Designed miniproteins, single chains, continued (4). Designs and how they scored, part 99

Each design is a single chain, and the fold is of that chain. pLDDT is the mean over its residues in the fold that is shown.

## One batch from the design tools (miniprotein)

Design m15429
Fold by ESMFold2-Fast:
Structure m15429 (fold): chain A 63 residues (1-63)
Amino acid sequence: SGLAAQEQALRASLTPAQRAVLDRIRKGEPVYASLTPDQAQALSDIMVQQGLIASRRHLARHK
C-alpha cells in the first residue's frame, strides 16, 4: 500500500519537535494537537489505514 513511505514523507515535512510528537503518538500519548490541523488530519488518515485507529482513540483518555 505504500503507507510506510507516506508516513515517512510526513515525518520529513515536520520540524524536529513535531517528529518528537509523532513518536509520542506512536506510544499512545495525546500530543498530536501540537501538529498543524492539516498535518494532524494527514497523520490521522495514515494511521487509520495502518490500523492504528485504536491507539488514536486511546489518546482520548488523557482528557
Scores: mean pLDDT 60

Design m15430
Fold by ESMFold2-Fast:
Structure m15430 (fold): chain A 86 residues (1-86)
Amino acid sequence: MERVKELLKAAAENFIRAAEAGAAGDDSRAAALYAAARILLIAAEIEGGKAPEEVAELIREGERAFDAGDYEAARAKFEEALELLE
């Protein structure tokens, strides 16, 4: 579980940074950080671990907010997900 947890933490951290970049209007940095976070989520799945449902739901809510351009809401959801993994 430790490796999966570390990958999920890294994903959440990159999602938070993506939301911050988006809020700052740095669309290219936001896209790159979001892609990095998605790759880390895939890596966690490959390790055979699933995120706890509460964490997975917060990440999905954050992703929906990010896709809608609501970077403040996205950041809040990703921060909440990271807190559950700490």
Scores: mean pLDDT 83

Design m15431
Fold by ESMFold2-Fast:
Structure m15431 (fold): chain A 85 residues (1-85)
Amino acid sequence: SKASEERKREGLARVEEVERLDPEVGRRAREAFEEVLRAAEQKGRTSHGGDAIGAAGEALRRLAEEGRFAEGEERVREIAAAALA
């Protein structure tokens, strides 16, 4: 439980870092992360939340790779991937 909460906080902090580097990518990252958290909270199953967060992290990494970015695209991609991995 606490490990899952700490992981969620860590992911949110990474999303905030993405928002600081590229507000558009960060907005999409935050929306994806919040949706995953909402789904996990509804089910009340932390293990399911972890799996969903991992899947969202992969999707977020692909979105970052293919999207329009500010300078430092590699950094944005790394943070986006880490946010939900």
Scores: mean pLDDT 55

Design m15432
Fold by ESMFold2-Fast:
Formats: C-alpha cells, sequence, structure tokens
Structure m15432 (fold): chain A 93 residues (1-93)
C-alpha cells in the first residue's frame, strides 16, 4: 500500500471509529445503568481494535508508521474519555 493511501485509510478508519464511539455513548446515556456499563466496555474495546488495526497498517507501510501509531493513540484516548463520561453519568443515576 502506498503511504498516501495508508494515510487516507487510517483517517477514514479514525472517523468511522469516532462515529461508532459517539453512537455507543448516546446508547449508554439513554439506557439503564447496566446497559451503560456494557456500552462503555464496548466503546473501549472498539477503540482498542481500531488502534491495533492502525498499528498493523503501520507495519505494512513503515514510512507512515509513526503517524499511524499517533492516530491509534488518539482513538484509544478518545475511547477512554467516552468510557469515563459514561461511567460518571451512571454515578448520577
Amino acid sequence: MEAEKAKEEAEKLKEQTRKQLDDLENKALSGTPEQAKIYADAALATALVTARRLEQLGKEVPEVREYLLALGKEVEDYGKRVTEKVLEAVKEK
């Protein structure tokens, strides 16, 4: 895969994952406390899966590995923030 194509694929994957995480956050906040925990766990898992996919893409295209690892870190951190928001919201219920 060409470096430019890898960056495009990575940005698309990041954007798709953010949309999935936003959907999971909305479902968690609209559900029961028990459902909220399930969706929070799903959000973290989804973020970690995407981070691993970006790491693998970086292994296939070493020229952009550092860029892809940075994107993976951003996605992982976003997933953790979604999880923290959901768990804090559950404390108020």
Scores: mean pLDDT 82

Design m15433
Fold by ESMFold2-Fast:
Structure m15433 (fold): chain A 93 residues (1-93)
Amino acid sequence: MEELREAAREAAEWLRKVADELSTKYGDKEMAENARKGAETVERLADKGYPREALRVAANFARKLADYAESKGYTDLAQELREKADEFERLAS
């Protein structure tokens, strides 16, 4: 289970990186804050010993962010978010 906890923590780190990109590259500070909250939820679940649940939350959050990014024309970010959501879903299986 330690490998899954590590993957979940890496997912939280990646969501923080997405938040930084939203605020710096796109100037979208509101969505950056939402991504940071997602990362905090993922990290909390991983720390509590629910790494599969953490990865599923990360996947669901990445899909929500992808839909938002697509609606704003952030096409490259939307594609990255969808690919990462699929990755997290596979890890959670």
Scores: mean pLDDT 86

Design m15434
Fold by ESMFold2-Fast:
Structure m15434 (fold): chain A 90 residues (1-90)
Amino acid sequence: GMPPPTKEQVEEIKKEIREIAKKKGLSDEQIKKILEGDLREVSRLVSEHGPDDQDVQNKQIGLLIAAMGDQIDGRKGFMLEDILEAMKLI
């Protein structure tokens, strides 16, 4: 199994999530929800701003399912990594 992200890696992931979300016009309140693992906010963002491409959409769905699993297991660092990878596909 892969080691969990370090504290420094988690802060960099959070920074990248904030930058993508701000570029897409999200409020500080919405960004905070995403960073706290509100996967409905992430799903809405990828649905509204994502490409109309089935292969990309399938990859985003897989990443959101992985993030949900990581959230259930308490693996917050992996959850944020999966969220960031889904948001990079917007």
Scores: mean pLDDT 84

Design m15435
Fold by ESMFold2-Fast:
Structure m15435 (fold): chain A 76 residues (1-76)
Amino acid sequence: MAEAEALVERANALLRQSQEYYNQGNYQESIALETEAVRLLREAARILSETDPFQADIIDSFAAMVESIRNSIISK
């Protein structure tokens, strides 16, 4: 649980940095940070899947949403 919590906190920090880069027009750095954040969220969900599958599903859904937003930016 502590490991998964640390991964979620790190992912959230990367998402905040990604938003700052996006606001500055640095889309490549924004996309790279969102990609890393999705990876960390997926890892947190995997760790939680055995102890708290409900929280794991929420985190995995959040990761899918971030990935969808990133792909929308790439497609434009």
Scores: mean pLDDT 81

Design m15436
Fold by ESMFold2-Fast:
Structure m15436 (fold): chain A 89 residues (1-89)
Amino acid sequence: SVEELRELLEKAEKAYKEGKYEEAFALVEEIVVRGKLFEELPEEDKKKVLEIRKKVAEYFKKKREEAAKKNDLASEIAYSLLYALASIE
């Protein structure tokens, strides 16, 4: 239901504020993959979902760049994959 998506959004916002970016990403993806039900959300709530997704994607991109500068290949690969997943339209 739309109310269930709103509850997931509240959890995603909380996770993001707590610095749990991977958890915030998982929650936002759960909302987005609902397709038609996501489109039934109020415009304000849809904007919040997409904004969290965008911010988390930019966070993963930044972490990839930081890992590259430190020659941390494992983290660079991991954040590259997360950024790619968060950037799928």
Scores: mean pLDDT 84

Design m15437
Fold by ESMFold2-Fast:
Structure m15437 (fold): chain A 76 residues (1-76)
Amino acid sequence: MTEPERLAEGLKRVIQQQGDQAVQKLLSQGDLKGAQQVQKVTEETIKKIEEYAKKGDSEGAKKAGLKGVSQIQEIT
């Protein structure tokens, strides 16, 4: 794997973990809409990270990941 691809794999794992934890918390609180929003943000963030990684843009991938984490935290 290239360095951007390796970074993207790590970022995707972090985003997936954050998203899964947020969804579980929101569902335990009865917030189905919040859980659905977190799932959407998680999926969109992972796709964005993969797009930047394919272009060799490590900084773009990092920025997309950070934005995704912030959005998940705001919903949760």
Scores: mean pLDDT 83

Design m15438
Fold by ESMFold2-Fast:
Structure m15438 (fold): chain A 69 residues (1-69)
Amino acid sequence: ASPSDIANLYTAAALILVGELLENPSPLIEQALDAVNAGDFKTAAELARQAGVTPAADIAERAYEAEKS
């Protein structure tokens, strides 16, 4: 994946997490968003999954896999 593809996945994950945080403030969602902003998609995926934000967790996993490619 190109850096642009990874940036698009980053933006998508961040927007979903921001939306969830605005509806239901949660320390896990805040930590997941911090991990996305740090580029730590593995931690972001784990934290988003624990928070029940499955769409953000799936996108963060895709970003992590894209960085390996």
Scores: mean pLDDT 80

Design m15439
Fold by ESMFold2-Fast:
Structure m15439 (fold): chain A 67 residues (1-67)
Amino acid sequence: MDVEAVSKAVEAAIRELAARGADDELITSMVKTVVTHLREKGASEEDVEALEKRLKETAASLGKKVE
């Protein structure tokens, strides 16, 4: 699995959704869905944690809170 390619695509999607007025709940749901999908596809926990942190930082830079 290419975690970097997934990260880039999801970061772009988060930025687009935030630009369209998506709330914190929708952004949080997207991040959780991606993290779950990567775990199901056999991504390492280290890669999943790094991606989740990166997505949360991207959301925070756009004024969105992700738990």
Scores: mean pLDDT 79

Design m15440
Fold by ESMFold2-Fast:
Structure m15440 (fold): chain A 95 residues (1-95)
Amino acid sequence: SEIERLIEESLKKVLEFYDEELKRSSNYSRVFLRTLLKVEQELLEIAKKFNLSQEQVDRLLDIVGDTVETGDYLDIRGVIEETFRRVLEEMLRIL
């Protein structure tokens, strides 16, 4: 589906961003924060394309927050991948 393609493209962009930020900084907490902001930016662009309501957007952002809070800080890549997986599941319920 179109949403599956867009989520896959956004995941790749975020992982590439994370890898590039890691090359430029040893401040791993800051790298993670910047990467989370990139995740939110990509999800907001997807939400806009599918004309999601504010309530639906808030649900996607809640998934980001929950995945970050429950995730393994030693596996940031895994946290990012799990976030996009959960967002895709939610988008497939909405669409």
Scores: mean pLDDT 87

Design m15441
Fold by ESMFold2-Fast:
Order: structure tokens, then C-alpha cells, then sequence
Structure m15441 (fold): chain A 88 residues (1-88)
């Protein structure tokens, strides 16, 4: 079940690849969700914010919000820090 378009998923995968995530996400894969959550939990908020800022003009608002939702699910404190750092 996909709540995002293929384009949004491609945008999300571009950010993940820039951050060093070793594979593309597949919304049908349970394993990918678990691995993404662990990856974001281990990735410094400064690196996540820098990637989001770098790709902000190339990311749809839906893709951007999807990435933030994944971070929020992984760690609410990291989500707040990423939002703050990505703004400016």
C-alpha cells in the first residue's frame, strides 16, 4: 500500500542515498522500514538537515513531509532538531 507517488519515493531515495543509506526504499518491504528507522536513529541530525536543505527545491512538499515523518517515528527529539537546522 503506497501513500506516496513514485516521484515522491524517488525524491526520498535521492536524499537517503546522499546520507549514505545503502539501498533504495520499497514501501512494500517491511525490512526497509526497520532499516530506515535504525539508519535515521544513528545519523546525526546535522547531516539529515543538510541533505534536506540541499534537496529542498527538488523535493515535493509531500516527499519532504514523508522524510520528516520517518524521522519523527524514529526519534521525536531528532525530528525537532532536524526541523530547526533545515529551516536555515
Amino acid sequence: LTAVTERQLEEINTVLKDLGFPKEIDLESKTNIKEILKFFFRTPPEKIAAALKKYKDKLSKSAYLSILSIILFANPLKYEEVKKLAKE
Scores: mean pLDDT 71

Design m15442
Fold by ESMFold2-Fast:
Structure m15442 (fold): chain A 113 residues (1-113)
Amino acid sequence: MEAQENLERLKKLDELFEKLSEAWKNKDYKKMAEILREMAELVPDEELREELLKLAEEFDRIAREGSPQEKADEVLKRATEVLLEAAIRLYRNIGPEAAAEVDAALAELAALK
């Protein structure tokens, strides 16, 4: 996988993290499921991608059937763990020349609350 492709995937994941945070604040579990599916397409690791898709299905279930907040919190915690691991693996594959630019982009997006 090319370093440029991994950098582009990481930037898109960071944009989707912002959207995921907004959907969570609004308790829009259907939108969270859609965002997790978009994020899964950016994850090259098959096991992590499959886990994200399962978590998206769980948010769709919560949106349709309702669920205690505790269950929604558990699904979000697992999703953030999987996404963090995916980001770390993508970052590791970019190489040293891209690191500073990626860090700058992530810092700018993290400032949006």
Scores: mean pLDDT 76

Design m15443
Fold by ESMFold2-Fast:
Structure m15443 (fold): chain A 99 residues (1-99)
Amino acid sequence: EKEREELLKEIEEKYGKTELDEEEEKLLEETAEELKRIALEDGNSEEQAERAAEALKETILLLDKKRAAELAEELAKYFREKGYERLAELFEKLAKLLK
């Protein structure tokens, strides 16, 4: 647990921390909710789906805006290739807003 806190601090120091405005925060929440819905449809438990959504939000918040935008663009591409068009569109909007 102490190791996790030190790792999160190293990630913040290396990549920066994303400060979100209200529009960015709302879009991140919508994106996380859609990811949770897809995880549940794929047969994951509610706990697993919630963990995936929280991990996404934590990861975006730990990165600087430029790195967060790059991650969102990669995730948009990945989910579009998998046929999750709505989730891909949400990540594309998030990436554009974070730039």
Scores: mean pLDDT 75

Design m15444
Fold by ESMFold2-Fast:
Structure m15444 (fold): chain A 82 residues (1-82)
Amino acid sequence: MKEKVEELEKKAREADKQGNYLESAKYYFEMAKLALELGDYERAVRYAAQGIYAAQKAGNTPENKKLIEELKKLYDEALSKL
């Protein structure tokens, strides 16, 4: 699982660097989910926050708005466990 998170982080950073913000946000969403499943609530909060930021840069689409909503749910859930 930790190796999976590292792989996703590299993909997220590369996507962001290429301007593929929606793709970057999707990778942060997967990292936040994995961190939450592992009980790493601090990292889940940080990854969800980074995903929200990336999704906001992706622009105003229904897919992007839904992803921001799901990321906020993960953020709030992880934060509630700290």
Scores: mean pLDDT 83

Design m15445
Fold by ESMFold2-Fast:
Structure m15445 (fold): chain A 92 residues (1-92)
Amino acid sequence: DRSARIRRYGALLDRHLQRAIEAVGKGDWSSAGLSFRRALDALSDIQELAPEYTERLTDLFNRFADALANKDLAQAERYRAELVAVIEEAAR
């Protein structure tokens, strides 16, 4: 159940991170902000289920946020992939 829940929130997080990247790419900062807030909500749910991963997930999410703020979509995609990998590790 815990692993299934982490994977479900992880998929939701990944979807919102992708939407945030797409929105920034289009210059739609309003939509990017909404997607970012939804990603943060999903991240919080994962951290409640896997508190031992909180520091690593927070660090990567902050790096993702910085990349988006700088419109560095390549770095944002990299940190999105790293977040997904850490979440898959947490779901084991």
Scores: mean pLDDT 90

Design m15446
Fold by ESMFold2-Fast:
Structure m15446 (fold): chain A 79 residues (1-79)
Amino acid sequence: MDVEVERELHELANEIRRLAEEDGVPGAGRLANRLFAAAMRGDVEEARRVAEELAGLIPDPETARRVLELARRMIELAQ
């Protein structure tokens, strides 16, 4: 993985963590870290599962949608 892709994955994972933490999700940092690690490995299936798990914990539907959009971008970069 090149430096630019890794930097973008870090930025996306940090935004996902911030959005989930602001919406009061317990374990948001752990799930965001798992999503980042899966994307870094190119593990699309794990990244998708973690993204769905995290989105399911987010009380605000618009925040959940935004997190899924950001996770989709991470998965696209991991392919």
Scores: mean pLDDT 84

Design m15447
Fold by ESMFold2-Fast:
Structure m15447 (fold): chain A 60 residues (1-60)
Amino acid sequence: SEEEIKKLIREKGVETDVPGLKKVTYNGKEYYYDEKTDAIFPTKEGALLALERERERAAA
């Protein structure tokens, strides 16, 4: 399932208003993808929290 979502993002993924974050619709649901961490999130809020944590780590 995750591999199918990642493949779909590579083929039909759309850039969001957040740099480095893409989205795709799979089985009627929106999924968000952070290419830097290769992680999938079921919500934009979850993805934004993960991106914030990565930025904090990069700043340290």
Scores: mean pLDDT 76

Design m15448
Fold by ESMFold2-Fast:
Structure m15448 (fold): chain A 94 residues (1-94)
Amino acid sequence: MSPAEEILKEIEELTKKLLEGEISPLEAVRKVEELARRAIELDLSPEELQKIADKIEDLLLYSYLKAVEEGNEEAAKEIIERGREIAKRFREKL
């Protein structure tokens, strides 16, 4: 499996765990920040980076919606702020 495929698979597994309630929204964001950092440190093609960025955006949206559903306003705000930082790092590489 390529490094990009491994990262995509890890994001998909995190999304599943988040939706099943196995991890908190903030824990999902913490883990996806590490995956984003790893993706950026790898010499990936722009196409591979865009696919990873898109999957991360999906996970961040689900994390935000889950925090809102749980009534955790502070977590929802933190997810937006941390998501913006992740998006900024990808834009600087793309």
Scores: mean pLDDT 86

Design m15449
Fold by ESMFold2-Fast:
Structure m15449 (fold): chain A 80 residues (1-80)
Amino acid sequence: HHMTPEERVQRILEEAKAKFDELLKKTKNEDVKKYIQELRDRIEEAAQRAIELNSPEAVEQFEKAVRDALKKAEELIKKS
């Protein structure tokens, strides 16, 4: 079974949403929570764009964007 670009993006998005939810539970700082929620929303928007582009390159770019966003969220928690 070869996953389509859409299926791959959906899987990456589901995993990312779960990780963002875990990060949100690790902080009590409301400003940090707001920034993490904004990153989560941007990743959902990026997923929709990647699905529309329907290419392996778009999936790779989306996966990188998810990794970068999760790293930023982790750094925000450390600084708070």
Scores: mean pLDDT 84

Design m15450
Fold by ESMFold2-Fast:
Structure m15450 (fold): chain A 81 residues (1-81)
Amino acid sequence: AREIIVEAIREAIEEAEKTLPPEVIEAARKALEAHELRARGEEPAEEVLRELEETAERYPEEMRKLDELVRRKGAEAAEKA
């Protein structure tokens, strides 16, 4: 499950780089790092979580598109697994 979500986020970032603003892409990369840290049993820094929240407030539509990409890539990864 954790491997699938990490892969889904990574693939979503690659596709999103073509269409979404760089700030949203950087937030997505930080989200990927946060998921990887949690997979190792570590907590991401509060600063990272705050940056993600701020980006979601500034780019709500773009963050929604990114979430849709992650869900789609997650489904694709699950089908391939």
Scores: mean pLDDT 74

Design m15451
Fold by ESMFold2-Fast:
Structure m15451 (fold): chain A 130 residues (1-130)
Amino acid sequence: SDKLKQTYDLTNDASSQTYMAYLLAEAAIRSEPEEARRLLERAAGVVQIAQDLTDKARDLALEVGDKEAAELLSKASQLTNEAYRLLREGIESEPEEARELARRAAQLAREAQQLTDKARDLLRKKLEEL
């Protein structure tokens, strides 16, 4: 169905954006303070995009009746929202605190990406059964 495929595509896009946020936050940990701040700003922007895609995918998963995928996406949404808050705090923080906040945000983004990947795989199986 077109709606099931749209749900899959959005979930796949959300996973990709969440993984990009993870990579940017990880890069910020290893960077000089000025570059780290720019990477945290980029990571925050990417997490916000991932959040929007995840929320839209969750709503569509509920509409197509995939409760398990919707529940995974709901958990991923909560983790990306927390990662966004930590990244925003890191931008305004001293370098040492910013690195610790970036580590925590990277961990949350990675956990969210794993949940979106699991939801994507469930949606793929449903598409293959049509």
Scores: mean pLDDT 91

Design m15452
Fold by ESMFold2-Fast:
Structure m15452 (fold): chain A 92 residues (1-92)
Amino acid sequence: VIEEAKEVAKKLAEAELAGDEEKAKELAEKGRELAEKAGEEGYKAAVLALLEEVLKHKDEAARLGSKETGLSEEEVKKAIEEQYERAKAAYE
């Protein structure tokens, strides 16, 4: 279950970056269910996997996040970095 949650989280990041909104929505729902079933450890692993994948594609994620939220690309990049740092510190 934990490995499945991590895989779905990675695929979710890839779908979001590709602009596949329909697939991203389906994967987000599935990932949430799997993380809940895996408990706290599964949730932590899924969050870290998602954020790591987003960080690998930070420039693409910032463009999409800026378009979606109305924030600047710089603000979205900072939010991604802060989320990863917080998650890694809390979940390591």
Scores: mean pLDDT 74

Design m15453
Fold by ESMFold2-Fast:
Structure m15453 (fold): chain A 85 residues (1-85)
Amino acid sequence: SEARKKAEELARKTLEALKRGDLKKAEEYVRELEKLAKENPDDLLVQGLAYAARGELYRAQGDEEKAREYFQKALAYFQELNAEE
């Protein structure tokens, strides 16, 4: 879907921004991805990517506990997606 393609692109852009140490740009991409997830509540891939991207941002900020929480939520969505497909 168009939403899935955009979610994958935003997730990639988030990771590239984090690789460069650009936390401000990473936050902007994460917020845009989270908005896309809110607009696509039944899309398990979009939900999983949004939680994973926020988790990566928390990890980059040194919040390991919140990063772990968000990665666990992302994993749950990806596991459900694999069960459907």
Scores: mean pLDDT 89

Design m15454
Fold by ESMFold2-Fast:
Structure m15454 (fold): chain A 62 residues (1-62)
Amino acid sequence: DKYKEQYNQYLKILEQIDPESAEKVKEEIKRKGMSPKQAAQYAKQVLQSISDGLGIPVPQLT
């Protein structure tokens, strides 16, 4: 529940910044059968990597 919310928030941000990476994140989560917690963590890591490259901050979610 909580992790699914976090995942959806990170995915929404990814779609706005880099739609191509957002699609790859969805594909990888499905391929590996990630739990909501794992999916949220993975999406956060991908967003952090892109954010570091673009020089923008990643929102901190609870």
Scores: mean pLDDT 76

Design m15455
Fold by ESMFold2-Fast:
Structure m15455 (fold): chain A 63 residues (1-63)
Amino acid sequence: RERVRLDLRHIATALERSPEQARREGENAAALHDPEDAEVIRRATELGLQHGPEAARRLADEV
């Protein structure tokens, strides 16, 4: 779970720079995790793209 939290924070940082980069980081991270953790990463990436980086960071604090 620590790895998921770190990846979500990394995606949140990427969202501040580029939405395209954040999507790529999210897809790459999801591919490296178990299906359940991959789903959390995909959901957080989508929330971050829709509601901003803070939404992704909030999800990271909950895992």
Scores: mean pLDDT 77

Design m15456
Fold by ESMFold2-Fast:
Structure m15456 (fold): chain A 87 residues (1-87)
Amino acid sequence: MGLEHLVVAELEARVAAAEERIRASTLLPEALKERYIAALRAALAATKAVLNDNSASLEEKLAAREALVAQIEAILAEVDAYEAEKL
């Protein structure tokens, strides 16, 4: 009990850090920032639904966590690439 809550808190912190990185960018247009933040929030909500599902297997919960981490990394890579192109 409570382990899923600790994982959710960790993922919420990772998403919050990614949102802060996106908002801190001086090169990204506002519409693109809103798009990335909305995508991160939607992905977090979907992952939380799987983690809180008592019928979901441990494998499904781990896959959902991995998918969210990969999506966070992909969005941050797109932010880095956009900034590099604009410099």
Scores: mean pLDDT 84

Design m15457
Fold by ESMFold2-Fast:
Structure m15457 (fold): chain A 88 residues (1-88)
Amino acid sequence: MEGIEEKLELELEAEKDGEKFIGKVSNFRLAKLPDKYGEARAGATLEHNGEITHYDFIGGESEEEIKEALEKAKKAVEELKKKAKETE
């Protein structure tokens, strides 16, 4: 099986009033499967006050679609980080 594997990890951390907000983009990979199942995956995780939320982004085989999936994951982490700052 022909394959290219690239791993990217991005971690965002903020702290306010003794509470820790962690946004993480993890498990990004480019996988080229046989014609039927070319796939890119990107994951984003936000941890706030012991609660963990997972976001998965799946794109197609193309490099453009993979980049788009990663950008969506990054935006999700940033949106969650902003939302966490608004928590009382």
Scores: mean pLDDT 50

Design m15458
Fold by ESMFold2-Fast:
Structure m15458 (fold): chain A 55 residues (1-55)
Amino acid sequence: SSMDAAIKAEAAAERDRLLAFIDTRAKRDGLSDEEKQRWKQAATDGVDKVEASRL
């Protein structure tokens, strides 16, 4: 449905925003690549859960 497409598009945009924010913060605060990867995984999992709950 068009609503499902909109929900998926919103989730994709939110992932992109969060990942960019994490990259910026990691660079500013000197986070390791491993710590950055953990934060990115947690953010992606969070968005995936919200997306699934709305579908």
Scores: mean pLDDT 86

Design m15459
Fold by ESMFold2-Fast:
Structure m15459 (fold): chain A 86 residues (1-86)
Amino acid sequence: MSIEEVAEKAAKIVKETGDITSAVVLLANYVLEKAKTLSLEETLAAIEELTKRVVELLEKEGLEEAAKAIENGLKWVEEQIKKEAE
């Protein structure tokens, strides 16, 4: 699954259900799976790109609060990955 595909699936969950938690879990699982084969730098870059794509999709639909909640959720995931790398 590509970053585009997972971003679109996460945005669809938010649009159809308002379930921010399910969207963050989907995105977190994607990032954690990629982290198994990517370097720390590549994993962090993937999180940044994924966050930007989801935020853009949600903001385009007028869902600014949901976009911020997703951004905060992925920031928490990023911090957990950094702690595991130390």
Scores: mean pLDDT 83

Design m15460
Fold by ESMFold2-Fast:
Structure m15460 (fold): chain A 88 residues (1-88)
Amino acid sequence: SELEEIVKTAKEFVDAIMTQDKEKLRKYAEKLYDLLEKFPNITMLDLIKAGATPLEATTVFYLNLLKKRNPDWTKEEFVEFILKEAEK
């Protein structure tokens, strides 16, 4: 299921932030970008119902909003922004 894949990817992304694993963060940021390209209308409620924690669901919502507010960004620019933000 696409919902299960998004939730699983969000869990790994959040783990990468918490453990400061830059390689893992890049990998799952790229994967989230691709999933959000395919499923741009995913809601926080859909993610929560599929087993995401509030933190994981909020993270996906924020990244989707970031992507929608920056339609001119490439995947690489999106990922680089996330990596820089995680270093703060």
Scores: mean pLDDT 87

Design m15461
Fold by ESMFold2-Fast:
Structure m15461 (fold): chain A 70 residues (1-70)
Amino acid sequence: SMNLEINAWVSRRQAEILRQAQALYASTGDREAAMEMRRQQAEQLRQELNQELGRSVKTSFVLEPGAPAA
């Protein structure tokens, strides 16, 4: 299992990413741009987590954008 400190840090970062994406969407009306930001920040968070742990983790990030509306 992930360390409690790291788990709290990841949860906080995920919430921040979501909040920023929602704010961008609210400001611009551009859902595609908001989803792109989420994807990029999720990738950065993954890299930051790998650096903090110095090893591969069992859990992967589930910050993938939802399927586009058909």
Scores: mean pLDDT 69

Design m15462
Fold by ESMFold2-Fast:
Structure m15462 (fold): chain A 93 residues (1-93)
Amino acid sequence: SPVELVQKALLGEIPVTDEVVEAAKEIILSSDEQTLRFLKALDIALSSPETRENAKALLEALMKDPEVRQKLIELAEKYPEITPKVLEYLKSL
C-alpha cells in the first residue's frame, strides 16, 4: 500500500525512490487528516539521525510539486507543535 511504502522509506528501510514520492503525494492529497498524519511521521523521522537523510530527501522531492508543497506548508504552519522539525527544514530550503 502507499502508506506501507512511505513508512518503510521514513524508517530508512528502503531508499526514497520515485515510487515512494508518488505514494507520499497520494497520501498528502487525499485529505488534511492524512497530510497531518504524514507530517507527524516525517517530523519524527527528521528527529532521528538514522532516518533524517531519508526524511530530508523525501521532503525535498515533495516540495518540487507546487500542489503538495502548498498543502504541506499550510498544515505545518497550522500545527507547529506537531511539525517543529519539518518547519525548521522548510525554512532552510
Scores: mean pLDDT 85

